# Designs tried in a protein design run: designed miniproteins, single chains, continued (5). Part 75

Each design is a single chain, and the fold is of that chain. pLDDT is the mean over its residues in the fold that is shown.

## One batch from the design tools (miniprotein)

Design m18749
Fold by ESMFold2-Fast:
Structure m18749 (fold): chain A 65 residues (1-65)
Amino acid sequence: DEALVERIVEETGLSRERARGAVAALEAMRDVFTDEQIVQLLVREGGLSREEAERVLALYREHLR
């Protein structure tokens, strides 16, 4: 969702491309993995820092449908 992507960019300083990738990954993982596992996957595979991954997850949960 573009509104969530814009907020992630604003709050974390990630590029829009990275923010979109993180949101897509979260949507794929949300019903399968725990919050800690999602954070670890975003760090290892998504190239995010732990702080960035935790902030992205928090923003995603706040805007989750």
Scores: mean pLDDT 78

Design m18750
Fold by ESMFold2-Fast:
Parts: C-alpha cells; sequence; structure tokens
Structure m18750 (fold): chain A 67 residues (1-67)
C-alpha cells in the first residue's frame, strides 16, 4: 500500500509539471493530499481492507486526472 501510494504521488508530481491550467493543477493537488493522508493512516494503523478500497478509488481518480 505505502509503496503504491508513493508511486502514485510521484506520477502526480510529474504530471503537475506538465499541466498549464491552474484548475488541473489544483485537482492533481487535491488527489495528492488525499493519497498522502491515506499513507499516514496506513503507516499509523496498518493496512486494512477499507484503506485498500480507498486507495483503489483514488488510484482511479489519479489516472483519470493525469490523462
Amino acid sequence: MIEEIDELLDKLFEASKKVKDLWEQTELGVIAINLATLRVIARQRGETPELEEDLKRYKELAEKAIK
């Protein structure tokens, strides 16, 4: 989980360098904050099925936003 989140955060950061639009950059930032929050929770409480479902959801959002 944490490794997957770190990979997604890296992809979002690289995508943010290429976006020209402030709104698109803001959307990427919001997704990154949510992923960083999941990372903190996973590190403190451990990996749970609920966190895995949340990660799956944010992973879909991240891939959609990177397009």
Scores: mean pLDDT 78

Design m18751
Fold by ESMFold2-Fast:
Structure m18751 (fold): chain A 68 residues (1-68)
Amino acid sequence: KANEYLEKGRELFKEGKLDEAIKFYEQAIKLDPNNAEAWRALAEAYEAKGKTDQAKIYRGKALQLNPE
């Protein structure tokens, strides 16, 4: 399920495996495109890689799904 991919991605993110974390977040989004947490996690991973423009786009998507 999407949440399992999100959880695995977060574990990889904690280990500094940003590219692997991104792949799992992308799988979570593919299974559940309305998962605001997955979009937020993807934005954080891209920001950690220094990909600020991509991070801003994904953060915007997360805010659109769950405006907070």
Scores: mean pLDDT 82

Design m18752
Fold by ESMFold2-Fast:
Structure m18752 (fold): chain A 65 residues (1-65)
Amino acid sequence: EEKLKEEEKKKAEEEEKKALEDESNIRLGEALEEWYKKNEEKASQEEKEKVKEALEKKQEALEKE
């Protein structure tokens, strides 16, 4: 019984961690998009790629919720 409950608890904690990570990805994506709008002229190619990756992660997180 405890073993089964512990497994369910671990699964719930992992789901909560993923939800928090998804929320962080959404916020990070928004922050980087806003930063890019203000600093487009100064953004390096690597920074532009990071913004694109953050937006993709944001879209994936939004699709989950």
Scores: mean pLDDT 73

Design m18753
Fold by ESMFold2-Fast:
Structure m18753 (fold): chain A 105 residues (1-105)
Amino acid sequence: SMELAEKAAKTAIEALDELGRLAREAGLPDLVLEIEINLGMALISVAVGKITGELEQGALRAIDIAIKTLREALSKLPESSRPKVEEMIKKLEEMKKALEESMKK
């Protein structure tokens, strides 16, 4: 579903943006740089998917980048920020499953 792929891509990008905000508020410049690089890779994956007609693949790649980045950031963030990040990971994993199932039909 193109609509589901667009929603998945948007959710992945928004999760990386929120993670970047949390890292900036925590004063973690190395983590901010890592998140910005991964956000760039996610945006490129979505853009390539749109250009090639492979948006579902681009969205899956963006979700995978977001989940990995969020999981790696968990141990580096203040404990007060971890529940928000864990909630974002759960939403992204649910969306990844929904997108993968839609691609089989």
Scores: mean pLDDT 87

Design m18754
Fold by ESMFold2-Fast:
Structure m18754 (fold): chain A 77 residues (1-77)
Amino acid sequence: MEHYKKGIEADKQGNYEEAIEHYEKAIEEDPNNAEAWYNLGVAYERLGNNEKAKEYYQKAVEIDPNNVAAKGHLESL
């Protein structure tokens, strides 16, 4: 939980590489945290890594099929 929160704060500041580190730790603690997988996708997309972003959005949808934001990103990438 704490790492996910730190990831959100880093994202809000535009520190996408720092956000990725925190989200990666969040999914190590809870691999079913669909929001952490989704936010990893967003952070990689903001860094221009669309291939990694697609992988993480796909994982978010696998865990939470109601994540319409992740589905939208997958359809547009």
Scores: mean pLDDT 84

Design m18755
Fold by ESMFold2-Fast:
Structure m18755 (fold): chain A 57 residues (1-57)
Amino acid sequence: SDQQLKQQAMDQAFQQMQQQRKERGDFGPLTLEEQGQAIQLGNQQYQQQMQQRRQQE
């Protein structure tokens, strides 16, 4: 469903941001600014996945 794709995209975006923090040696939670960036990234990924899914063969 569309909601599942959105949730997956959001979860993946937050996971990617956390992984990047760990690679920098920062194991703390995402800042408010980073959370905003993750949400924007997740929305962008969701839109791309929706377009690809509807157009794929």
Scores: mean pLDDT 77

Design m18756
Fold by ESMFold2-Fast:
Structure m18756 (fold): chain A 57 residues (1-57)
Amino acid sequence: ISRLKKAEELLKQGKKDEAIKLLNETMDLVKPFLNIESLKDLAQEIYDKAKELLKKA
């Protein structure tokens, strides 16, 4: 979760490459949790937010 905020800050600073790397790492980290019933909703929200930020980068 803090990774998404850091990625947003990196994008604001113009550090697109660092933000893209962090967003991809965040998406990869949450993918396994998408298959866990108790965690899937939170993982999906994080994944979708990271994907949106990646499209803006």
Scores: mean pLDDT 79

Design m18757
Fold by ESMFold2-Fast:
Structure m18757 (fold): chain A 88 residues (1-88)
Amino acid sequence: NIEEELVRLMERGDLEGFNRLLAEILGISVEDLLFAEPTLEAQRERFEPIRELARRLEERGDLLTAQSLYAAGSVTYEEMESRIREVR
């Protein structure tokens, strides 16, 4: 289960493994993931699967891993602020 694997990587503090798994999910390289322009429409749409995974983890109550996925999935400041309001 991808969700459980992401949670396990975050619990271990394995950011390298976390980023590698995210790149694999998107079918891109880790370098492409790190240098993506998230605010560009094409990049934002490409990262939508990561935001969907973050939402599922949020529903499970794993807020730390969900927050990390939102950051990696190119969430805007506005989206992040909205999520903080919903969680509180």
Scores: mean pLDDT 66

Design m18758
Fold by ESMFold2-Fast:
Structure m18758 (fold): chain A 57 residues (1-57)
Amino acid sequence: SAAEREEEVRRIEEAIERALEENDLTTAMVALKEAQKLDAPEVAERAREALEEIRAR
């Protein structure tokens, strides 16, 4: 359902924020994989950006 998809997207977005705050590469990688599995290109792009930012630190 649309509501379930929105909840899943929100959880992935929260995981991306936590990964950036905690400098957690593994959490960022998991968030990217979950976003790709959900076929949510905008949140997948955000997860990729977060992963690159953490790796550049």
Scores: mean pLDDT 82

Design m18759
Fold by ESMFold2-Fast:
Structure m18759 (fold): chain A 65 residues (1-65)
Amino acid sequence: SEEELEREILITFVDMIAALGRASGDLDGARELLERFIEKTPEEYREEVRRHAEQALADMEAALA
């Protein structure tokens, strides 16, 4: 479905940003970029995308600790 595809695309972008943050060790930069991405996310997906991003950030913090 269109909604499923749109969710997958948005989550993929979060995962890409998180992967770049992990590879670079720039957690602050990744957090800033994710916040900007969430602000531009359609309202209907924003909460789901935010939760996914928060989990990705937590996983990055744990990996870089």
Scores: mean pLDDT 83

Design m18760
Fold by ESMFold2-Fast:
Structure m18760 (fold): chain A 68 residues (1-68)
Amino acid sequence: GAAAELDAALAELEADPRVTPRRVGDDTIVAEDSGSVEHLTGLALRLIGDYPGLEVTVKGNTITIRAK
């Protein structure tokens, strides 16, 4: 389900030393990159493909992931 996909996405982000992910509430993850908008864009496209139960949004250097 979406909750299991959210936990898997968080684990993937925590394994990436270039981003600083944190859980915000029960259904949301926020991750920030130190300045690489291109890296975040690529990461967002990967997450959209791998986790169809999740909603992924990029704004500036921040990626927001929510369970549907």
Scores: mean pLDDT 77

Design m18761
Fold by ESMFold2-Fast:
Order: sequence, then C-alpha cells, then structure tokens
Structure m18761 (fold): chain A 87 residues (1-87)
Amino acid sequence: SRAASLYAAGLLLLVAAEIDPARAAEDVRNAVELFLESVRLGLPPLSPEEARRLIALLERYRATLELSPETAALVDELIALLEGWIA
C-alpha cells in the first residue's frame, strides 16, 4: 500500500540520519513527515515493540540534534501518536 511504502521510506531516512550526521536534522524532518502521512493514509498501529523502539530513537534525535521548532513539533506529534498506540 502507499501507507506501507511511505512508512518504509521514513525508516530508511532514520537509518540515513544515523549514518550521516551532517544531514540528520533534515532526514529526521522528512522521515517524520512520511510517517505522519503514512498514518493519514491508513497505516495500521505498529506493534508495541516497534512503537517503543521508534519512540526511543525519536526522543534521542530530539535530545541530540539541533531541530527547528517546526521539526521538533512534528517529532513530538509523532511520539504522542505512537504512545497512543501502546496505551
């Protein structure tokens, strides 16, 4: 599905952010936008294990990267959504 493809693309960008620190903030921005779009297109809730892993990674990036306020807000939105899936 389109939702699954966007989710997969977002995961690849998070891997890219881990490998290339110079592009990490932009890759995280693009990954979060792709994840939020995948949810809007009907991506089913992730398993609790996958959601917790993704939350931990996003929280680490929020703590360690110089994110714009707009990107930080998108990261916080995605974390809140993922936390809702494991409640």
Scores: mean pLDDT 86

Design m18762
Fold by ESMFold2-Fast:
Structure m18762 (fold): chain A 74 residues (1-74)
Amino acid sequence: MEVSDDLLELIGQILRLIGEIIDLEREIEKLKEENKKNPSKEIEEKIKELEKKLEELKKELKELMEKLRELVPK
């Protein structure tokens, strides 16, 4: 049934997006550690860019999770 396939595809997309968020959070942590040892404007700017990307991905995840709730009966 199409509904079951859509649900599985949506779950797959959510899991992949979570993985990307985790990877991005790890990159931000590494840059923050480097910035603590040797503060740099370049590192600070990179952290800000990655934090903005992380916010965008978290918004996408929220939208996908809301779509998942609509497909799953209460």
Scores: mean pLDDT 80

Design m18763
Fold by ESMFold2-Fast:
Structure m18763 (fold): chain A 80 residues (1-80)
Amino acid sequence: NEELKKKGEELIKKAKEAFGESKFEEAIKLYEEAIKLYEKVPDGKENLAKAYELLGKLYEFLEKYEEAKKYYEKAKKLKE
């Protein structure tokens, strides 16, 4: 689990860097990879929720509001 969490954290860092460089498709892919890793972690719920929120914010920035809403709802459900 720790190994997968570490890999997820690195993917989140790379996604944020890609977003900062306006590499939006790359940022989306990196967030999606982090999400897949956190889904495999039994205690990764908090990390998964954060990844969903970050991807939601990215979609909102791209004015893809339906996708943004979907990911925000996924994050909210995990935090409940």
Scores: mean pLDDT 85

Design m18764
Fold by ESMFold2-Fast:
Structure m18764 (fold): chain A 62 residues (1-62)
Amino acid sequence: SAREELIEKIREVGEKVAAGLGELFKAPARVEVEEVGPTVVRVTLTVGDETFETLLDVAAAV
């Protein structure tokens, strides 16, 4: 579905961002993307010992 394709693209972009931040901060970095609602995904970015979370509403993008 378009929603699944969008979530996969968000994960791909997030992985590239995590790689860049890991290089910038000289720390291991990763991203996790989880569906938490019908139109909402949770994006968790970890860089070293720091963790950042945001919620994205994907309804308008699908």
Scores: mean pLDDT 78

Design m18765
Fold by ESMFold2-Fast:
Structure m18765 (fold): chain A 49 residues (1-49)
Amino acid sequence: DEEQRKQLALQLARQSPDPLERLRHLLVNMTPEERQRLREQLQRLLQQL
């Protein structure tokens, strides 16, 4: 089940000590809509920095 695999990958990514590896796991298992939301969140974060 793709949704189950996505959920598991998300949990594993959150536990990974490497932030870039976590991002890669998230991106690979995201839908275009989810990637768009992540992009918006990153833009907001960058504006705060």
Scores: mean pLDDT 71

Design m18766
Fold by ESMFold2-Fast:
Order: sequence, then C-alpha cells, then structure tokens
Structure m18766 (fold): chain A 58 residues (1-58)
Amino acid sequence: TAVALLVSQGVPEALARELARRVAERGSLSTGELRELAKKYGVSVQVVRSAVEAIRAL
C-alpha cells in the first residue's frame, strides 16, 4: 500500500520500493542515505524525506 501511494504521488516505483524496504528494516534513514537516493533517482532530498515520513505514518 505504501508503494502504491508513493507511485500515485509521482515517486518512481523503484525508489518507493527501496524506501519501504529500508523503513521496514530500520525504521528510519540517515541524512546521507536520503541524499544518495535523491541523487540516484533524480529527485530532491525533500521528496525522499517526505516519502519516508509518509511510509512511517501508515
């Protein structure tokens, strides 16, 4: 459900799946991980951070 919600909001599916997996495993991501994923998927750090918070709120 988290992946489908993020994809509907314009987050790439591969990034949405990666974020859901990492949050499920550790509960949070470091600032360095947020920056790395933002650069890898061509999105802003704010988009990645918002996606993580959306997953955590479910």
Scores: mean pLDDT 81

Design m18767
Fold by ESMFold2-Fast:
Structure m18767 (fold): chain A 86 residues (1-86)
Amino acid sequence: EAEKYLAEGNEALRKGDYEKAIEYYEKAIAIDPNNAEAWLNLGKAYLELGDYEKALEALKKALEIDPDNKEAGLLYKETVEKLEKA
C-alpha cells in the first residue's frame, strides 16, 4: 500500500500536480514513516511549490533515514541557499 501511494505521488509529481503529489506522499509516509524515497519526493514537491521550509523538513527526514542519499543531500543544500536568500 505504501508503494502504491509512492507511485501515485511520483506520477502526480511528473504531471506537475504538486498538491496531489504531496497528498499521496503523506499517505505513503503515514503507512511507512521510514521510507526515505517518500520523504525525498515530498521535499521535491514542496520545492516546486516554493515552500522551502517544508521542503527542508522533508529533505532532512530523508537524510536522517538515508544519510548517503546524494540527491537528498544536494537538494537540502540548495534549499538552505534559497531560504538564506529569501
Scores: mean pLDDT 85

Design m18768
Fold by ESMFold2-Fast:
Structure m18768 (fold): chain A 71 residues (1-71)
Amino acid sequence: SEEEARRARVDARLKALEGISLDELSPEKQRELLDQDVGVEIAEAERRGEMTEEDRRRLEEIERRARELER
């Protein structure tokens, strides 16, 4: 289904962000990744209420790590 396809894309993007060595990226590059297709897909899923509690926890962890690098 289209919903399942969107779900799979969101999960894949969250996994990609978790797998990236964020510690090696500048805060600017991390923000750029979140602003591009990855961030758009996640924001749309959140707006539609398609995010699970696990997705939200994963997103919060990604954002927390990005903020730590921003200082």
Scores: mean pLDDT 67

Design m18769
Fold by ESMFold2-Fast:
Structure m18769 (fold): chain A 116 residues (1-116)
Amino acid sequence: APLPPLTEEEIREAVAEMDSPIGFIVVEQDPADPVRSRMLIALDEKYREAAEELAKRLGAKMVGPLNGKILLEYEVRSLEDVRRLAEAFRTLAEKYGDPEFRKVAEGLEAFIAALE
């Protein structure tokens, strides 16, 4: 049976347990196509400017802050949406020089390479 979408309480718990300054929470996933998913991208408040740029580049919806994190809602409909996400984080890594953006970009790029 497919897993149900995460509840608001489960999302709050996942954000609270997040040690990384940038992370992802998979809220909903298609059991027939695991690439097809609805995600929350969580960034520390210190990344406010970068989060606004990311939302603009991805067309992602900014959700209200939770437990010191800015949340962006992003729908992955295909591998192209993952590539767009990787390119956006690579651009942030180059612009800001912060190793956390580079780590995220490299992780997404490795995931894409494993599927191609």
Scores: mean pLDDT 83

Design m18770
Fold by ESMFold2-Fast:
Structure m18770 (fold): chain A 90 residues (1-90)
Amino acid sequence: SLKEQLLAVLEEARELAREMGDENLVKTIDVMRKQAESTDNPSVHASIAIGLALMLDDVAERTTDPELKARALELKRQALEIAKASLEAI
C-alpha cells in the first residue's frame, strides 16, 4: 500500500538522520511516522511525503558527503513519487 511505502521511506530517512547525528531531524521524522500510522487519509499521507521531501532536499544541500547527498536525493525522489500517488488516490 502507499501507506506502507510512506512508512518505509520514513524509516530509511530516520536511519540517514541518525547516521548524520541530526537529532532534531530524527525527532521530526518520528512525529511524521506517528501521524502517517494514525490515518489512512491519502491527503495527510501526501502532505507528510511532501514535507519529508523538502527536509531531504535541505539535507542534500547541507551535506558535503557525496554518498549521504545521493541517499538524501534518492529518498526525496521516492517521497515525491509517494506524494503524487497519494494525491491521485483522492
Scores: mean pLDDT 89

Design m18771
Fold by ESMFold2-Fast:
Structure m18771 (fold): chain A 65 residues (1-65)
Amino acid sequence: SEAEEYLEKGKELYKQGKLEEAGEYYDKAIRLDPNYKEAWKNLGKVLEEMGRLKGAENAYKLAEK
């Protein structure tokens, strides 16, 4: 699916240390599939590494359901 393609692109950007771009692609995946737990979890990791702790906590909570 397009959501899966966006998640994969985000993961690739994350491996390259492109945290903000990775977050943008995880957000695109979530917009297409708001129940995409893996996308929420990966968004949480990116936000945490960027120091956006409240956003990270929210993303992790949404990754649980």
Scores: mean pLDDT 87

Design m18772
Fold by ESMFold2-Fast:
Structure m18772 (fold): chain A 71 residues (1-71)
Amino acid sequence: LLWSKEELEKEIEELRKEAEELLKYNPEAELTLKALERAEEALKEGDLLSAEANLVLARALLVVTKKLIEK
């Protein structure tokens, strides 16, 4: 596992704040929020691997969304 539960919780919170700000510019930021919601649910269930996977997906979606806004 790449991250601990504490690290995953912190990253989820930080990405959520960033994604919420991006929603003002691109509604596709909702995809990032959905992935973060799944990561948070996995953490509540103690599934750190699924939480990490969904966090990685959320981060990738956020990068794509930012790139689309730049144009």
Scores: mean pLDDT 77

Design m18773
Fold by ESMFold2-Fast:
Structure m18773 (fold): chain A 89 residues (1-89)
Amino acid sequence: MEEEKKFTEEVMERLRNTKPEDLDVLFAEMWMEQLKKLNSPEQVAEAVRHYALTILKVDEETAEELSELAKKDFDRAVEKLKELIREKK
């Protein structure tokens, strides 16, 4: 319950500082940050691959590149995911 309150406050603060057009990018960034806190690099990579294939509908090669990047360089994987979300719009 206390963790949920802190998460909600953090989300609300970031929402106030983010342009409406960038909300999908913000939510993806926050989702990646949460995955990193709770999961191993391998589990993060699997989750990111699944998101890219099912939500972003990218090809398997792009999803695999993003998955590998998430294992090797998390910050670059976050930036790549943001770019893929923007390209879809």
Scores: mean pLDDT 75

Design m18774
Fold by ESMFold2-Fast:
Structure m18774 (fold): chain A 98 residues (1-98)
Amino acid sequence: MEIDMDEVAAVMHYMGGVIAYKYEDYELAIEHFEKAVELAPDTPLAARALVLLGKALYKLGEKEKAIEALERAIELARRLGDKELEEEARKALEEARK
């Protein structure tokens, strides 16, 4: 299989976002997750990045953007058949709506 350089870059941004999120640097996490989604749209990586993007946006009080990202994550996870990720995104969406 050919190595997709955009997919490699998306993985690197996803990992950077996870590290930033863990250290509560939510602004940096958002930047990384947005890049991961941009570089590898409609992939399992993008679905996971959208869940974490929504969670990071919620931490910064960006409630409307958080809901939008989580709804996109649910739709993509469902299309990909990732039931566990769909359930995680739904739980995050319930928290964001409160």
Scores: mean pLDDT 87

Design m18775
Fold by ESMFold2-Fast:
Structure m18775 (fold): chain A 63 residues (1-63)
Amino acid sequence: SLLEELKKQLEKLKERLRKESTTPYEAEIKWLELLDPDADKQKLQELRKKHEEEVEKIKKELE
């Protein structure tokens, strides 16, 4: 169906963004920038902060 095709394309795009990202927050930043180039800078800054915190957590867990 058309909905299944659209969902499949959306999933592939999300997977690509996730593969290109270290954290889900970085993927969300890329996703928002792609869909809304006028996205709130404050919201993007919050997501970047969460990304840095998640990277630190991942590094600690891999020790």
Scores: mean pLDDT 75

Design m18776
Fold by ESMFold2-Fast:
Structure m18776 (fold): chain A 89 residues (1-89)
Amino acid sequence: MEEVRKLIEEAEKAAAAGDAEKAAELMGEAARLLLLSDGASEEIAERAAEAAKETMRELVEAGVDPHRAVISALFRALATAVELELERE
């Protein structure tokens, strides 16, 4: 959990600096670690991480507030994980 918080803080700083690629990378890793710690499979965690990376990159490039971008990226990752779990039924 502490490692995830640190990654999120670093992602917000990268976004504030306008570094969309670095912010995306950090958010992807944060989402992956968060989901793995909650017991998600590696496949689900990786797909959710990609969703978070894409969302973060797009929002930072669009000039969205860094804090809102982080929240949106995390929400997208969690939504992706839930959708994938439901599809496995």
Scores: mean pLDDT 83

Design m18777
Fold by ESMFold2-Fast:
Structure m18777 (fold): chain A 86 residues (1-86)
Amino acid sequence: MSVEERMREAAERIREWLDANPDASVDEVVEAIKRILSEVVGIPREELDRWSPAQLARAVRGMLDYFGIEASPAAARRLDELEATP
């Protein structure tokens, strides 16, 4: 599987997780995104731990936009909360 294919799969899994967990805390959302990026794309957890919640939110939005994956209102709200987090 190419890196691009893995990134698309990660973006789809993140959207599905956000849709399934609309009441998840910011910390739970951060953990889920880091887990999915590490497992699917292969980004080391140590590198992801250097990213702010806002950087993670922007990366997820960028992936969703690039692959034409629509975020639900619930998923968009979760990403907005993450982007507002220092």
Scores: mean pLDDT 83

Design m18778
Fold by ESMFold2-Fast:
Structure m18778 (fold): chain A 68 residues (1-68)
Amino acid sequence: GFNPEAGRAAAAEAARMTREERAAAARARASPEQLAVAREIAERLNSIGDAIDEAIKAGDLSKAVAKL
């Protein structure tokens, strides 16, 4: 199954990062490709995709990226 050791190593590395470095890493992860993926998800949700797109544009993107 999943390798819990790899997950623990990644978590330990993230824990050693400063708060500022974690914020910068989250922004760096918000590459054009990440934005395209978020857009695809919004389009798949045909009932509320428009509302999600508005939320992303309104600056909720950093919250979504931080969770990814």
Scores: mean pLDDT 61

Design m18779
Fold by ESMFold2-Fast:
Structure m18779 (fold): chain A 61 residues (1-61)
Amino acid sequence: SKEELIEELRKQIEKAEEVIKNSTDPVVLKIAEEELEKLKKALELLEEGKYEEALKILESL
């Protein structure tokens, strides 16, 4: 469901933020930051009801 997908994205955002906070590897930080921005954008689109656009972003991960 949409609610389950939103909750899953929130968990993935939290994990990406933890990687950014705790990592010292600049390559890992760059990748995690880029993924975090995509996850945040997908969550925003889902909350706006733009489900298809959100899925396209998630497919690009």
Scores: mean pLDDT 83

Design m18780
Fold by ESMFold2-Fast:
Structure m18780 (fold): chain A 57 residues (1-57)
Amino acid sequence: SKENEALLKELINTDSISVSTVISLSIRYTAALLEGNEEELKRVTEEMRELLRKAKE
């Protein structure tokens, strides 16, 4: 969704978040999309939001 794309862009632009973490989250997100796993999609989105919140602290 548009929200997840925006979150990924924010993660990439955040210096305190490692590239490997962004890659891991993007792989999980893509797999969940392909499998129709709504629970995993929600979890990945929540983790992205939490990482951005932590980066602001």
Scores: mean pLDDT 78

Design m18781
Fold by ESMFold2-Fast:
Structure m18781 (fold): chain A 75 residues (1-75)
Amino acid sequence: SLIEKKFPDYKLVPGNVGVPSIGNIRDAIAQQINAGKKVLSVANSPTGQITLDSIIKVLEEVTKNPGSYTPRPLK
């Protein structure tokens, strides 16, 4: 609900694989936003290192300043 209140244009849906860190979530979110997606696939079973508040922070950073964080292509 907090994410929906702050980012009504975006929805988080469960992903298939858990990610252990905010960095991994930032990459996943940035890639999807840069691709023009509004329904974002994110891990729904964090290892205790991430929270919804942390995901909101990443969304705010990436959506407000997309040029400040560009995901690197896989080598």
Scores: mean pLDDT 55

Design m18782
Fold by ESMFold2-Fast:
Structure m18782 (fold): chain A 56 residues (1-56)
Amino acid sequence: SLEEQIKKLREEMRKKIYEEVNAGKKAGLSDEEILKRAQEIQDEYNKKVEELKKKA
């Protein structure tokens, strides 16, 4: 279902963001760089969710 696909995408997004934040902190990246990477992941998944909604 559309709702199940969106739920899975949002769960994947949250996991990827969490992993990137943790990896960035461990690697000594700046908060600005970590935020930018998290934002790029969020933007990509939001785009996928909106595309699914448009096709439903």
Scores: mean pLDDT 84

Design m18783
Fold by ESMFold2-Fast:
Structure m18783 (fold): chain A 68 residues (1-68)
Amino acid sequence: MKTIEEKAEEIVRRVKERLAAGEDPQTVADEFAREFVELWKEAKTPEEKKAILRAGREVDEMLLEKSR
């Protein structure tokens, strides 16, 4: 079973791959937001929450870059 940290890293990887493939940034953002909310509900430790916040920041930066 994947840890919260592994799930967060997997989300970032999938977002990078989808954006690199030319998918619509808004569609990617909407799907990411859903996964982010579910993962946040599972997080119980500060370390897990920090990993999720880091993933969220990385995704936000990628989406902002593609939206220009």
Scores: mean pLDDT 79

Design m18784
Fold by ESMFold2-Fast:
Structure m18784 (fold): chain A 69 residues (1-69)
Amino acid sequence: MEEAFKHLTPEERETVLLTAEALRDIGDVLDEVIKENPDIKDPQKLAELAKPRFEEVNKKHVERIKAAE
């Protein structure tokens, strides 16, 4: 995986790293939503509950990109 990044420009590499951070944040949101809602078995309902938190993750991702520029 890390060796595959050798072919990327510095800008592309930074984008990949910021995307990896966003994916980690999304994983944390999903874990929290599942943990808070153990009685909900429907993945669509869990996704609806996670939606506002995914919007916060996207906002943080955009701010990280702006801070890097």
Scores: mean pLDDT 72

Design m18785
Fold by ESMFold2-Fast:
Structure m18785 (fold): chain A 93 residues (1-93)
Amino acid sequence: KEEFEAEVDVALAIMTASLLLKHGATEEDVPLLERAAQTVLENKDKVSPEVAKAALETLIEAARKGLEASTDPEVQKRLEELIKRLEEEYKKL
């Protein structure tokens, strides 16, 4: 039951990141990306390492795309901190 819920949550986070990557993340989408990242980080140990890696890779790509599009220094800092955190967690898998 808990594993199933974790798999669903991670799948939804991957879908969110994929859609943001496809359509381009705006500054308004940063909280949505941060929430998707939090969901993956909270559930990474409950899913396969392959699924966790795929989720983190997609989130990192979406965050980098958002960083390239952003002109707000506060948003840029949030995205840079998010990318660093996701890359550190990816290395632990």
Scores: mean pLDDT 83

Design m18786
Fold by ESMFold2-Fast:
Structure m18786 (fold): chain A 72 residues (1-72)
Amino acid sequence: MAAAAEQLRAGLAAHADTLSEEEAAVLRALADALAAGDREAAAAILEAYILSRGEASEEEARRLAREFVDFL
C-alpha cells in the first residue's frame, strides 16, 4: 500500500541514527515492495529479516511475515 510505504519511509528518516545499516536496508526494501503493491515480495523481505534475528523458526518467520503483510 502506498500510504504504508510512505509511513515506513518517514519512520526510516526519523530513526536513521538509531537503525543499523541492515535494519534500514530491510525497511527501505519493504517500503519499496509495499509501494509497488507486491505483497509477496514484502512478505519475503520480512521473513528473511525475522530469520536473520535468530529468534524465530523458519515456519514462525514465514507465518509472522505473511500475517503482517496481510494486515497491511
Scores: mean pLDDT 73

